# Designs tried in a protein design run: designed miniproteins, single chains, continued (5). Part 28

Each design is a single chain, and the fold is of that chain. pLDDT is the mean over its residues in the fold that is shown.

## One batch from the design tools (miniprotein)

Design m16945
Fold by ESMFold2-Fast:
Structure m16945 (fold): chain A 76 residues (1-76)
Amino acid sequence: ATTVYRGAVGDVVSVETGEVVGSAEALVAERDGVRTLVSEPVVTVEGPPGRYLVRLYVVDADGKRVLVAEVEVTVE
């Protein structure tokens, strides 16, 4: 089986407001239909302290955005 590496990109959304307040990037490995994060997401957010939802997507061979991870983070 061949491992394919894909860049994952996504948005940071305020849990309180639902507004997009930032961006996130990570690296994902795909092997035999299994996707694994191989790097910690790099998150850029501008906003007050609070809870944020990070959604990471990869673009498949058909150009479709596929959700690979959804992580809640807290900014102090």
Scores: mean pLDDT 75

Design m16946
Fold by ESMFold2-Fast:
Structure m16946 (fold): chain A 80 residues (1-80)
Amino acid sequence: GAEEYAKRVKEAAEAGDKAKTPERETGYVLRAMGEGLEGGLTKEGGEAAAKAGEEAKKKAKTEGGKLAGEAGAKSALGAR
């Protein structure tokens, strides 16, 4: 459901925020983009994933977490 894509984007963004290397940060940004894109194939999934990505970006303490949250949110909105 829509909530599943929101959870996946949030988990990817939180993992990006905790990543200790640039390689791991990039991997989680790409994962958040992929999960956002899949959620964005429906209106409900896209809105839920975009909201989760934006909230994760606001709570992020690192640049990697902010980038992952933004990438997830924008990909969710751009898939439609």
Scores: mean pLDDT 79

Design m16947
Fold by ESMFold2-Fast:
Structure m16947 (fold): chain A 91 residues (1-91)
Amino acid sequence: MDEEIREIEEKLKELVEKEKDKEALRKLLEKVNEEARKKGYSIDDEEGMRKKMRLTVLALLYYFDPELAEEVAERTGDLEELEIAKEIVEE
């Protein structure tokens, strides 16, 4: 899991650096933070931090590569986080 997440984070860093629309990324991350708050994903506990991190990764993946986001969520079991990510990106 940690190794797979690290590889995904490295790919996301490259995609974020190449993205010309930094305002779109900022708005996406603001929506992720708002949805994480609504769901009670607290940074004060390990489970909340993990869920927020996975939601953030899936939202960014869905923004750049929807097929990869779906594949990752299926492998990690983060299907609920994927549905939230889809709603955030498709708004």
Scores: mean pLDDT 75

Design m16948
Fold by ESMFold2-Fast:
Structure m16948 (fold): chain A 71 residues (1-71)
Amino acid sequence: SLEEVKAAAEQALEELKKILESNEFSEEEKDEAFARFKAEMEKIAAAYPELREYLEKLLAEAEKLYEEVKA
């Protein structure tokens, strides 16, 4: 269902946040995790166009956190 897809996307974001906010991961590992998250969100948006706006909001949240961690 669409709700299951949304839940999976939200879980992926929470896992990404843990990686980005952790001091135990290298900059390279954080870059890779963020790149993978973006690729996964785009893949879901391509399969479920009705979720694109929602997924773009998750991407914006992830991007903001990624920029804060890199600054």
Scores: mean pLDDT 86

Design m16949
Fold by ESMFold2-Fast:
Structure m16949 (fold): chain A 87 residues (1-87)
Amino acid sequence: MPSLEEIIKAFEAFAKATKNASSKERLEALRQFVEEVIAQLPDLPEEVRARILALIDRALAENASDEEVDRVFAEIVTLLQEALDAQ
C-alpha cells in the first residue's frame, strides 16, 4: 500500500500533469483520483478524506476558476501533509 508521503508526491505529479486541462476536467479527474487512491489509505483519517471530497465537490458546484482549482490542490496537499505529520 502506498504511504502518505508517496501519495502526496503522486498527487503533486497528478496536479502537474493535469494543469493544462480545463478546471472542470481537472476537478472531475481529481475527484476520481481521491476516491480511488487517497480514500484507500489506512493511515488517513475518515474526517480528512471527507473534507478533501467536500472541497472538490464545492469547487465543482461553484464552477471554480483555474486559480481556485490550484488553491484546492494546494489545500488538499496541506491536509495530507498535516495528516502525515500527525502520525
Scores: mean pLDDT 76

Design m16950
Fold by ESMFold2-Fast:
Structure m16950 (fold): chain A 97 residues (1-97)
Amino acid sequence: DNEELIKKVAGDTKLSKEAFELLLEYVEELEKKGYSKEEIEELLKIMIFAGKTMNVEVITPEDIIEGLKKILETLDLSEELRKKIEEVIEFLKEKMK
């Protein structure tokens, strides 16, 4: 299930309650749009990795957004992956209101 998937991808990484809840909402939205489990897992890995780049003990939604922005600025990404990360940032910002 979606909670177990997030816990598996996070591993030993600590997520704030708000970050965990936003990741759950994001996974549910991707499932509604017909994304495969493998595609969802890869996007979760990118988001959690992004949060980890902020070098914090507990990852917040703001850490995920800032980490994703840093990835867009520092890594040479494909156009498709860049667009996908931008869509993730927009989703998270809308849900944090």
Scores: mean pLDDT 83

Design m16951
Fold by ESMFold2-Fast:
Order: C-alpha cells, then sequence, then structure tokens
Structure m16951 (fold): chain A 60 residues (1-60)
C-alpha cells in the first residue's frame, strides 16, 4: 500500500521517532492498527534499526 511504502521510506531515512510515527500511521490507514502499534513501539524503543522498521512497515 502507498501508506506502507511511505512508512518504509521514513524508516530508511533514520530517526526513531519518524519511523515509529510512520509505522503507526501505516497501520491505521491499512486497517491493521495492532500491527502498526507493535511496529511503532519496537521502532520507538530502539529494538529495531531503520531497515527492520522499514520491513515491518511494508508488512502493514
Amino acid sequence: SEYAEKAAEAAKKGGRATAATAAWEAGLMNDQPELGREAALRAASGEWDPEEAAKAALEI
């Protein structure tokens, strides 16, 4: 989806807060809020690097 692609690009640019926000928004826009929330929490906590956050966003 276009929202997941935008989230992946945001994650690739680095910035934990940006990646987390993009993942959350992608989840809401694709009607998968739980998946978006989990991806956002992992990105925000620093568990995922930008590439891992990008992969998670693409799965939303």
Scores: mean pLDDT 62

Design m16952
Fold by ESMFold2-Fast:
Structure m16952 (fold): chain A 80 residues (1-80)
Amino acid sequence: FDEKLEEFLERFKEIAESKTREQVIDEVSRLTLEVKKYADDEQQQKLDRLLLRVHMMARAGESGEELIQAAEKDIREILE
């Protein structure tokens, strides 16, 4: 699980440079779903909360960069 979450963080560097807000949202959702396959029930709950937060921030009009930063923070907290 931790290795997959670290791969997720590495992919964020690529996403942040290339995207519209919509593409950032789609990529965060896709990567979160991929990592969930390796997660236990508690880790899945944390990932669901991450995804919900990103979608809520997107609805509030936050930029793609803000969405990436929020997701990175949540991932680092899950790894700790």
Scores: mean pLDDT 72

Design m16953
Fold by ESMFold2-Fast:
Structure m16953 (fold): chain A 98 residues (1-98)
Amino acid sequence: DLAKELFRKAEELAPLEVLIEIIKLLLEGKYEEAFELMAKHIKSPEDALNLLKAMEYTIKGLLLESGLADLEEAEKVARFVSPEAVEKLRKALELYLK
């Protein structure tokens, strides 16, 4: 299961519950709260890179688990390429939290 492997890779870099909360805050437009939560988990430039990579794995995992995107589509959404991509991520997160 590719989605499960992506979540595992994310968890190796940062706590999954924190990654999900950051993504949720960003999708809700709560940027200050999202950045404050991110900053709390960054003590070095390496931590910042690991957090961003973990977020990318989590976004891809959510989309694949929801069935709303294949791997190519999930990669485009992880880059926030379009409003349609962001809408797919929002729906994927809603399905995951159910």
Scores: mean pLDDT 78

Design m16954
Fold by ESMFold2-Fast:
Structure m16954 (fold): chain A 100 residues (1-100)
Amino acid sequence: SMHDIRVITSQSMRDTVDQFLDRHRDQIPDSVRNQARQRMDDLVDQVRQGRISMPQLYTQYQRMIDDVRSHLSDSARADFDRIMSQTMEDITIRIQQIRS
């Protein structure tokens, strides 16, 4: 269902962010990492409750990512962009499989 796809998408985004924050914990202050995790948990809950649209989820996600990204080195930003692109590709494939 579309609801299941939205939940899976938000969970995958949350898991990717969490893994990235742990990977680059040396560059990202504890307060920023904690705020990003809280924001992602809140976004996932809003998706589960049907309170947020996918465009709104992406907008809020991008704002949080921009905040985190500002603390990263050039190489870490490049790594992050690659991971995000791969995650979006994986989500797209997963959606296609569910729809098939």
Scores: mean pLDDT 76

Design m16955
Fold by ESMFold2-Fast:
Structure m16955 (fold): chain A 86 residues (1-86)
Amino acid sequence: MTLEELKETLEKDLKALHEAGIKEVGVGIDTSDPFWEEVKKIFEELAKKYNIKLTIIEGKTAEGRAEYKKYMEKLKPAYEAAAEKL
């Protein structure tokens, strides 16, 4: 996944959350990823755009990767629920 592809995917997810009335999201970022700062910036920009309160959790280990995956999985159900209304 490129940063541009990630941004497009995350924007669709955050837009779906905004349309579903969700105002707060938690995100885990794996700081062992060389793009973690760019990923953090993308989340901050999109959360501001869709008026969502963002909590970022940073980690350098397998624990950080697990938190990141967990938060990405939480975004998907809200996106799917919003898509069913379209």
Scores: mean pLDDT 67

Design m16956
Fold by ESMFold2-Fast:
Structure m16956 (fold): chain A 102 residues (1-102)
Amino acid sequence: SMEEKIEKLVKEFVERLKKAPKEKWPELEEELLKRVEEEGLDKVEVARLLKKEAERAYKEGDYDLALKLYQIAIKLAEEAGDTKLVLEIGAEELKLVMDELL
């Protein structure tokens, strides 16, 4: 199903970010965004799963990973026109920045 395809893609992406040096993260992000667009995947569903993975990274203390995943999720939600989801993810990103990074 499309849902299973999206879940696999997001999980593989997160594992690739964890194993890669941060200098490679922009390339991995571009690859993900291109694949979402080319395969016509549901951007809202991808954004929701990236948000969940960002929340997991936050709980695990991986603040750099959490921030990157929130930023990508916001980008996809904005492209999908889901203003409510953009605001929900943005609030979580802001909380991470204020509590852990300032």
Scores: mean pLDDT 90

Design m16957
Fold by ESMFold2-Fast:
Structure m16957 (fold): chain A 85 residues (1-85)
Amino acid sequence: SEALERSRRLGREIIEHMAETYLKQAEKAKKEGNDEEAEFSAYLALMFAPTDELRAKANEILGRELTPEEAEQKVDELLRKIAEK
């Protein structure tokens, strides 16, 4: 149905927008010399990246070759350090 196609398209657009937003934040932070913010934002961008192109851009900022799953683990680790230790 058209409603299901629209829902699927909007879901993809939201995820792509989140990845692109975090990628822009990572690029800005890196230019400003805030390596910690750049790394964290790049992990978030990679975690939400639905395409190889977006994943490659996030990994370029990180200087690594990580999967979205590995990026999610790094985000969880960093958030735990902020919240508890």
Scores: mean pLDDT 82

Design m16958
Fold by ESMFold2-Fast:
Structure m16958 (fold): chain A 63 residues (1-63)
Amino acid sequence: SLVEEAVKKAEEEAEKLNLSDVQKFLVRMQVASAIKEMLAKGITPSEEEIEKIVKEAVRNALA
């Protein structure tokens, strides 16, 4: 599913940045929530949109 693919991308990005376990969890939750919300609204996110959501979640976890 798109949610699973997006969460996997989020995990890979978080690992590259050596985020804490708590930050990794927050990134996964944020990405999963965002993708689910888009799907609930009838919007299928593109690969580019998924990448952007992942980057935003990672940035928020580092703040």
Scores: mean pLDDT 82

Design m16959
Fold by ESMFold2-Fast:
Structure m16959 (fold): chain A 66 residues (1-66)
Amino acid sequence: ASLPKDFELSDAELEEISKFTGLSKSQARELAKILKERPVSPKELAEKLGVSQEQASKAISMIQGL
């Protein structure tokens, strides 16, 4: 699912996502930005960010659970 247009991650949330998924804080911010624009599969996000599908899937789950 896509995120609300006004959704923003705090620095603390970005750090938690980074530690849990292995993404950088910048990659986590870009992921949230993409999800705000449209629904995207973990595979497509992994390809866009240059990370594994597993990392993308974990990050999506964490962000959607907030």
Scores: mean pLDDT 76

Design m16960
Fold by ESMFold2-Fast:
Structure m16960 (fold): chain A 110 residues (1-110)
Amino acid sequence: SIEEIKKKAIELAKKAREAYENGDFVTANRYAKEVVKLLEKIPEEDITPELAEAYLIAGQYYFVMGEFDLAARYFEKAAELYEKIPNPTPEQRELARVARIMAEIAKALA
């Protein structure tokens, strides 16, 4: 189901971030690649704000791969999703800013 795909994307995005924070970039990149594959299966109408981190991780994956146009699109989508969260936490506001900055950097490198 679409809801199971979304849940898996959210879980794997968290694992990618945790691996990245531990300096395990090989494992982080593998999880991020799986997040990208899952996001491609989700129709646009089913893209909800809870997927913001998954889009951020997908953007980071494409950025590392040198696919800057794709990275920019995923970072912009991440920022849009974070911004749609009503009453966002300080962390969610910061991640929206990070996503915007990364989108601008990716566009400059494209």
Scores: mean pLDDT 87

Design m16961
Fold by ESMFold2-Fast:
Structure m16961 (fold): chain A 88 residues (1-88)
Amino acid sequence: MSPLLQKLLSIREPEERQKFAELLEEEIKKLSKELQDKMNQLFLTWQAYHEALEAGDEAAAAAFAARMEELLKDPEVRDIVEKILSRL
C-alpha cells in the first residue's frame, strides 16, 4: 500500500471525513470533466471502503483499497489528493 493511500485510509473520524469530502468537492468543481469523473470514482470507492469496513467485509474493503491504489497511479489524481490531504 502506498504512503498516500495509507494516509487517505487513515481518515476515519467523522469530522475529518466531512472536511475531506468538502475539500474534495471544492477541488472537483475546478477540474476538467474527465478528471472530475476520475475524482468522483475515487470518492465513491473511498466511501464504499469505509462501508465495507463497518460491515466487517474484509474482502470488499481490500478490493476497494486496490481500486483506490489504481486510481492514485494517475499523477493528476495523486496531485489533487495530496493537495487536499495537506489542508487537513
Scores: mean pLDDT 85

Design m16962
Fold by ESMFold2-Fast:
Structure m16962 (fold): chain A 105 residues (1-105)
Amino acid sequence: SPEELQQIAREASVLLATASITLAGMQFDYDVYKDKLSAEQQAQVEAILTKMQELYKKIKELVKELDAKIAAGDLAGARKLLEEIKELLKEMNELAAQFQAILAS
């Protein structure tokens, strides 16, 4: 239905915004704490940030594909892409936890 498609669009928008805020916060934290980190810790954090950038890029592409499914009225396709976006955001949250553990050490 049009209401279900609009709800999926809103959920995808919130997930994209959450991914963007999470990545921006991690970059800010790294810029603040990098001088307190060992060279090994800096390399570990930079590797995590690179993976976060890759995941964010994938989420942006999936949201673009989701918008096309919504425009076509493809509810099943839109739901599948929303589920994939949720899984990528979960992976980002796990990496963010690893990042914070390194900064706390």
Scores: mean pLDDT 91

Design m16963
Fold by ESMFold2-Fast:
Structure m16963 (fold): chain A 67 residues (1-67)
Amino acid sequence: SLEEGIKELIEDIILQLKKQLEAEGGKPIKVEVKEEGDTITVTVTGSNGKVLTHSVPKKELEEVASK
């Protein structure tokens, strides 16, 4: 359940970044999720060359996913 909740939160972050790119006329062409120590970094690249990045501590994802 915890792993499933974390995946759902990461998918929500991806969706939010994609919506932001689309609102600016960009199409999402690449999505990268990187686990860097205690941090998860999500990067979405748009067809217009715009790159959006969101970094979140794993502890925050675990705390939210456990509820």
Scores: mean pLDDT 79

Design m16964
Fold by ESMFold2-Fast:
Structure m16964 (fold): chain A 70 residues (1-70)
Amino acid sequence: SAAKELEEQIRRVQAQIDTLTHMINDDEFLDAFTRLLQLFDPDLTKDEVRAYLEQRKAELEKQLEELKAK
């Protein structure tokens, strides 16, 4: 049903938000991930990596609000 599909979509988006929240708040992960990305872009900073993840999270939070408004 449309209601079940909506509930599943909400759960999926929430799980993605939860994963990004964990990544953003894991300082050791951010350090390791930034070092990995610096192999491709040596000028990339940890703050830029964090900002990118926060932007992805904000886009998912907007999607979640739109789904909950249905």
Scores: mean pLDDT 87

Design m16965
Fold by ESMFold2-Fast:
Structure m16965 (fold): chain A 73 residues (1-73)
Amino acid sequence: SKREQILRALEEGGPATALSLFGTALKEKDEESARILLEPIVRRFPEVAERLIALAEKYGYEDLAKEIRRLAE
């Protein structure tokens, strides 16, 4: 499934890969993939939460930025 492919890519990479996957999903307007990624990334790499928020805001996904802030608290 799409979810399984995304999570596998995340498992094989570190924080930089996580940011790249999330940023690519936002750039391509693939909100489904971005939503699949956000909670696993925040749970596994809490140190990148601020960078995820910045990416969501950069691409105009204010709702995702708000959810990342909520998960990071």
Scores: mean pLDDT 83

Design m16966
Fold by ESMFold2-Fast:
Structure m16966 (fold): chain A 63 residues (1-63)
Amino acid sequence: PVEVVVKTVRSLEEALEFMSEWADRRGLSQEEKDAMLENIRRHMEDLFGRGEKEVKLLLLVPK
């Protein structure tokens, strides 16, 4: 079964810190981590720039 990890973030910095730690725990390469964080940064900047106060990050973890 797939495990769903839910994290509510209130800032770009919080989102990047959470995803950076997640990438490290998952054993992603530096290139994969950098690409993921760049995508998260762009998405979070758009959402918070529109006036969103909280954003939910949903991560699917295969078992």
Scores: mean pLDDT 79

Design m16967
Fold by ESMFold2-Fast:
Structure m16967 (fold): chain A 70 residues (1-70)
Amino acid sequence: MTPEEELAKEKIILPNGKEVSVLELLRFVIEMTKEEAKKAGLPEYFISLSDEEFEKVREAYRKWLEGLLK
């Protein structure tokens, strides 16, 4: 499998109870703006956040993801 397929296979439960892949979370925290998140097909929850809420959630998940990818 490609690294992208492996990351897409890994599932996590977000604090809001929704399940997303590690690939989606990785893209969310390291590279995408809110508009890019919408195009990448991230859950509607992320797309509907205000810019301030989006950055706050992104930072929280980034810290979690850094621990996972260590």
Scores: mean pLDDT 61

Design m16968
Fold by ESMFold2-Fast:
Structure m16968 (fold): chain A 94 residues (1-94)
Amino acid sequence: MPPRLVLSPREQALEMLEGLELSARRSGLDEAAEYFRKARRYLEEGRVDEAIEYVDKGVDVLKEWLRGSDDPYRENQLALLDTLRDTIIRLARE
């Protein structure tokens, strides 16, 4: 790949989705990982609305898992997931 200093909005969204898939898999949340994988595939195909639907499904699984956690940083992680979701949706629509 030729070297670039800035990624396109689509490339940024795809990298964020890959990061979420990897994090979900490391946490044993295979359902969330599959939703993020499908979101990436739909986004690569230019099917933005379907990609967003699967982003929301994946994020919902992660949020439910976090709400069941006794992690003292749970609220910070939930806020981060909301920020990541909103950023991915914005980038995917550009």
Scores: mean pLDDT 83

Design m16969
Fold by ESMFold2-Fast:
Structure m16969 (fold): chain A 62 residues (1-62)
Amino acid sequence: GSILKLARSLAVDGRLTLEQIKEVARAFGVDPAELFYELQKRGLNPLDVTPEALARVVKSLL
């Protein structure tokens, strides 16, 4: 999907940090604060995530 494609394009060494996560959130109309909260609630590190994990969480907020 387009979320996963964007997340993979921004990833460095297969991981996204805070600024890349914010960029994906803005691209899909998701509030970055809500996304960080949801990532933490699911036991994920909002400062260091895989594209696959980020895409799943972003899709759940759409």
Scores: mean pLDDT 85

Design m16970
Fold by ESMFold2-Fast:
Structure m16970 (fold): chain A 82 residues (1-82)
Amino acid sequence: MTVAEAEPKFEAAGVFNGAAVGSDVIPTSRPGGTGQPAALPDLTEYLAANADADVGGLFDALVEEAKVPQEIADAMRAALEA
């Protein structure tokens, strides 16, 4: 499956889709929570640039190149298995 084919599943899981849905995955509402909540803009651009690539082979690159947090990458993998 390509990144473009998997994108609706990632959007449903809230891993990169806008401010509202992404906030449900990244627990950024804590007073002393995560210092940097926002790999989401970089993730959106990375997925758009790699739309034709195989999604399974990209998870390592998502963390290393797009600076996606591990919890987001794990949520993306779970979304593909759902």
Scores: mean pLDDT 58

Design m16971
Fold by ESMFold2-Fast:
Structure m16971 (fold): chain A 86 residues (1-86)
Amino acid sequence: SGFKEVEEKIKQAEKLIEQAEKALKDGDIETAKKLADQAEKLLEDVLAKLKANGAHKTPEGQKLVKRIEEGKKRIEELRKKIKEKE
């Protein structure tokens, strides 16, 4: 149950990252920034939730943490590209 909610939020963040990458390619820097900020907040919120209940120490939780970390890395790369286009 709780893992399903976390996974759904991770999927939402991943969709926002994809949309931010597309916005950046289209030259919409402001939309790319906004979507990146929204994605990062979602990933930070679910990571905090996983840590609060110790779920991050379980095998299933570790897989979700890895996806969160991968998403955060994609956001870092996106932010670097945004800065280069400003």
Scores: mean pLDDT 86

Design m16972
Fold by ESMFold2-Fast:
Formats: sequence, structure tokens, C-alpha cells
Structure m16972 (fold): chain A 51 residues (1-51)
Amino acid sequence: DRVIEYYVEQVRNAKNQKEIEEIISRAKHVFLDPDLRNKIIEAIEEELKKL
């Protein structure tokens, strides 16, 4: 939910691949729960496919 949407919005506002990688790295560090981490990464990947 709100946490996943937060990271997706950060990716939408990222101007290049390096910034996207930094956002993904932040998510991996903050969320040690693999289910939540995987959902965030999956949502980011789906957003990137739309661009």
C-alpha cells in the first residue's frame, strides 16, 4: 500500500537509471521482509515497463 506507492512515486520522479537503482537499494535496506521487498521491486519493474 502506501509504502509501495511511495517507492513507485520516487521511481516516477527519477530522471535516470542510477537514481532508480538508488531507490531500489534504499527499499532493500529498509525492508528486510522479503515479501514486502519483492512487492516493492515488482511494482517498480511494472512502472518501468509502462515508460
Scores: mean pLDDT 73

Design m16973
Fold by ESMFold2-Fast:
Structure m16973 (fold): chain A 63 residues (1-63)
Amino acid sequence: EELQKEAREVNKKDLPLDELMAEIGRILRRVGHEINEWLLKEGKLSERVKADYERDLASEAAR
């Protein structure tokens, strides 16, 4: 959040690179969520992975 904003401001001088990094990070996070959701529905996630995924969703909802 705060550190990510700072990093973005520093790299804004190279606009394409900063934008690409942010876009790639966002896509990877979204794809990870989709895969974990699918595995959860199929009952193939371990209890540890389920707990981590649910914790991530709770953090996302709190933002």
Scores: mean pLDDT 64

Design m16974
Fold by ESMFold2-Fast:
Structure m16974 (fold): chain A 71 residues (1-71)
Amino acid sequence: SMELEKSKALFRWMAEVTDIVVKLKQGEITLDEAVAKIDELTEEMIAKFPELKEFLERARQRTIEDMKKLS
């Protein structure tokens, strides 16, 4: 179903964003690199599921604010 596909894509997006945050915390990437990667993943997700735009933009903003505290 479209709902199941959307849910799977959202969980995958969350997993990829989490991996980026972990890499930043471990010093494997810079803050700027982490922000750029999350921006790309978020834009791709919004393009595929425009109805999630507001939710994804809010989640992106919270993640970036949290990442800034790690740098």
Scores: mean pLDDT 87

Design m16975
Fold by ESMFold2-Fast:
Structure m16975 (fold): chain A 97 residues (1-97)
Amino acid sequence: SVEEIVEEAERLLKEAEEFIKKKDVEGALANLQGVITYADLLKKQGHNEEALELYKRAAELLKKLIELAKEQGDKASAKIGEILLEIVEKKIKELEE
């Protein structure tokens, strides 16, 4: 159900915020990939408004993750985050009127 997908994505977003607070780039990246997967599923099912909100929240946390990875000298995670952010921003643009 759409409600169950949104609830699970919201849980992953909260956990991603906690990983960022703990300076756990790998944990945050894994959770944000999960959020994007749920947003993609919602988009595929025509739940565009819910997908858009999840993409926007993921984008904001990806920006924080990229900064954190750069601060840690983790160039690989920063690059992965930047690629993922570009993908998410393109999806946001497609869904915004």
Scores: mean pLDDT 91

Design m16976
Fold by ESMFold2-Fast:
Structure m16976 (fold): chain A 100 residues (1-100)
Amino acid sequence: SLKEELEKAGKEFLEALKNYANGKASEEEVLRAYARFLHALSRVMATLDAETQARARALADELVALFSEAVKAVKAGDKEKAEEYIKRAEEVLKELVRVA
């Protein structure tokens, strides 16, 4: 159930980010979804061995970097770049859920 909660929270976070990029959600809604995702991730991380935790942390760090770049692109009005970063974030999330 913790892994299912992580997958759900991650999908809800990326959906909020897509809605923000399309002017359908506030930055506050994205940050709220992101906080829920981090909470779900921390609970899953606590159940993993040290090697799996290290791999999951590296993927989570990559996802955070892509989120930061996507938000910067949205604020700059670069919708194409925002969509590129969000698509890469979706792929990283799928790998993170698979590893966890």
Scores: mean pLDDT 88

Design m16977
Fold by ESMFold2-Fast:
Structure m16977 (fold): chain A 58 residues (1-58)
Amino acid sequence: SEKRDRVLVAVVKAVSQNPSTPEELRDLVRKALQEAGATPEEADRIADNVAAHFEATR
């Protein structure tokens, strides 16, 4: 689905920039999602979830 593909591309793009903290990853994912057309609210929610999972799996 287009929405799912948008999220995956944003996450891959953010991770490829090698963020050093969960906060940096969150900001990169949020920015990429907004650039891809997501609303600020949707981008914040998804970015927070991605950052939380990233921290939990380290």
Scores: mean pLDDT 77

Design m16978
Fold by ESMFold2-Fast:
Parts: sequence; C-alpha cells; structure tokens
Structure m16978 (fold): chain A 104 residues (1-104)
Amino acid sequence: SRRREELREAIRRRRPEASEEEIEEEVRRIEEIERLIGARLSAETLVVSLEVARELLESFEKELEKAEKEWLEEAKKKGVSQEEIDKILADPNKRDGLAIKKLL
C-alpha cells in the first residue's frame, strides 16, 4: 500500500544502513501501534517519535544496568551478604527502585 511505502521511505531516511528485514519489521510495529491508538499520524512523525522513544529506552536500559552494577559493588564493600543481595535482586520492585534512585 502507499502508506506502507511511505513508512518504509521514512525509516530508510532515518536508518539508511537498516536491512530490508529490519525496515519491514519496523513497518509492522508502526501498523500495530496505529491500530492500538486508533489515530492516523504522518509517517515521518511516527517514525521520528518511535526513534526518539527507542533511543530513550536504550539509554534508560544502559543507565539501569550501570546503576545495578554500582549498587552491587557498594553492597559488597559494605559487607552485605550474598544471601541478602540475592533476596533484593529476586524482588523486581526493590531492584528497579534502587537502580532508579541512582538515576534520579
């Protein structure tokens, strides 16, 4: 369809090194998002918005991993037992909360 081609072209402009498989997967994701939100936006706006969201998510994941590693090193230096560390890491809310506190 014309809409699909517009999306492919918008993706290629932003990611010229992307493979055809990667472009087609991105088009499918955008179509699913449009279906969920029930709104029609310009192809360029959607592609740019998703690219920004992806960059923010990737940055957030890297900072979370860094914060978790730093927290683990600090806990070990303070003599926190491995059993206590394992209990904290087994609770997703505690793990994520500690990582987020380091980012804020």
Scores: mean pLDDT 69

Design m16979
Fold by ESMFold2-Fast:
Structure m16979 (fold): chain A 88 residues (1-88)
Amino acid sequence: MVISDEEIEEFEELFEKLLEAYLAKDEEAFKRYALELVEFLKRYVPELNPLADEIEDLIRRDAPMEEILRAIMEAVELFMRKVAEQRA
């Protein structure tokens, strides 16, 4: 699957908003952006569905923001690796 530059920018913007919410300790905004990021992954990177489902489950269980962020960071690493491989 080819990920467009526009889709990559959308992902980066969502992740930046998520980090801003985390630093502001805004739990509601953090969870909202985390869910949007999960939806993005399921839509454009279906091979990451198991990890996206894990993040969604953590949000539904009202897990600490730190645990949710850790799972998201793993998804970000895998997504960026895929982007780098596509550009190489």
Scores: mean pLDDT 82

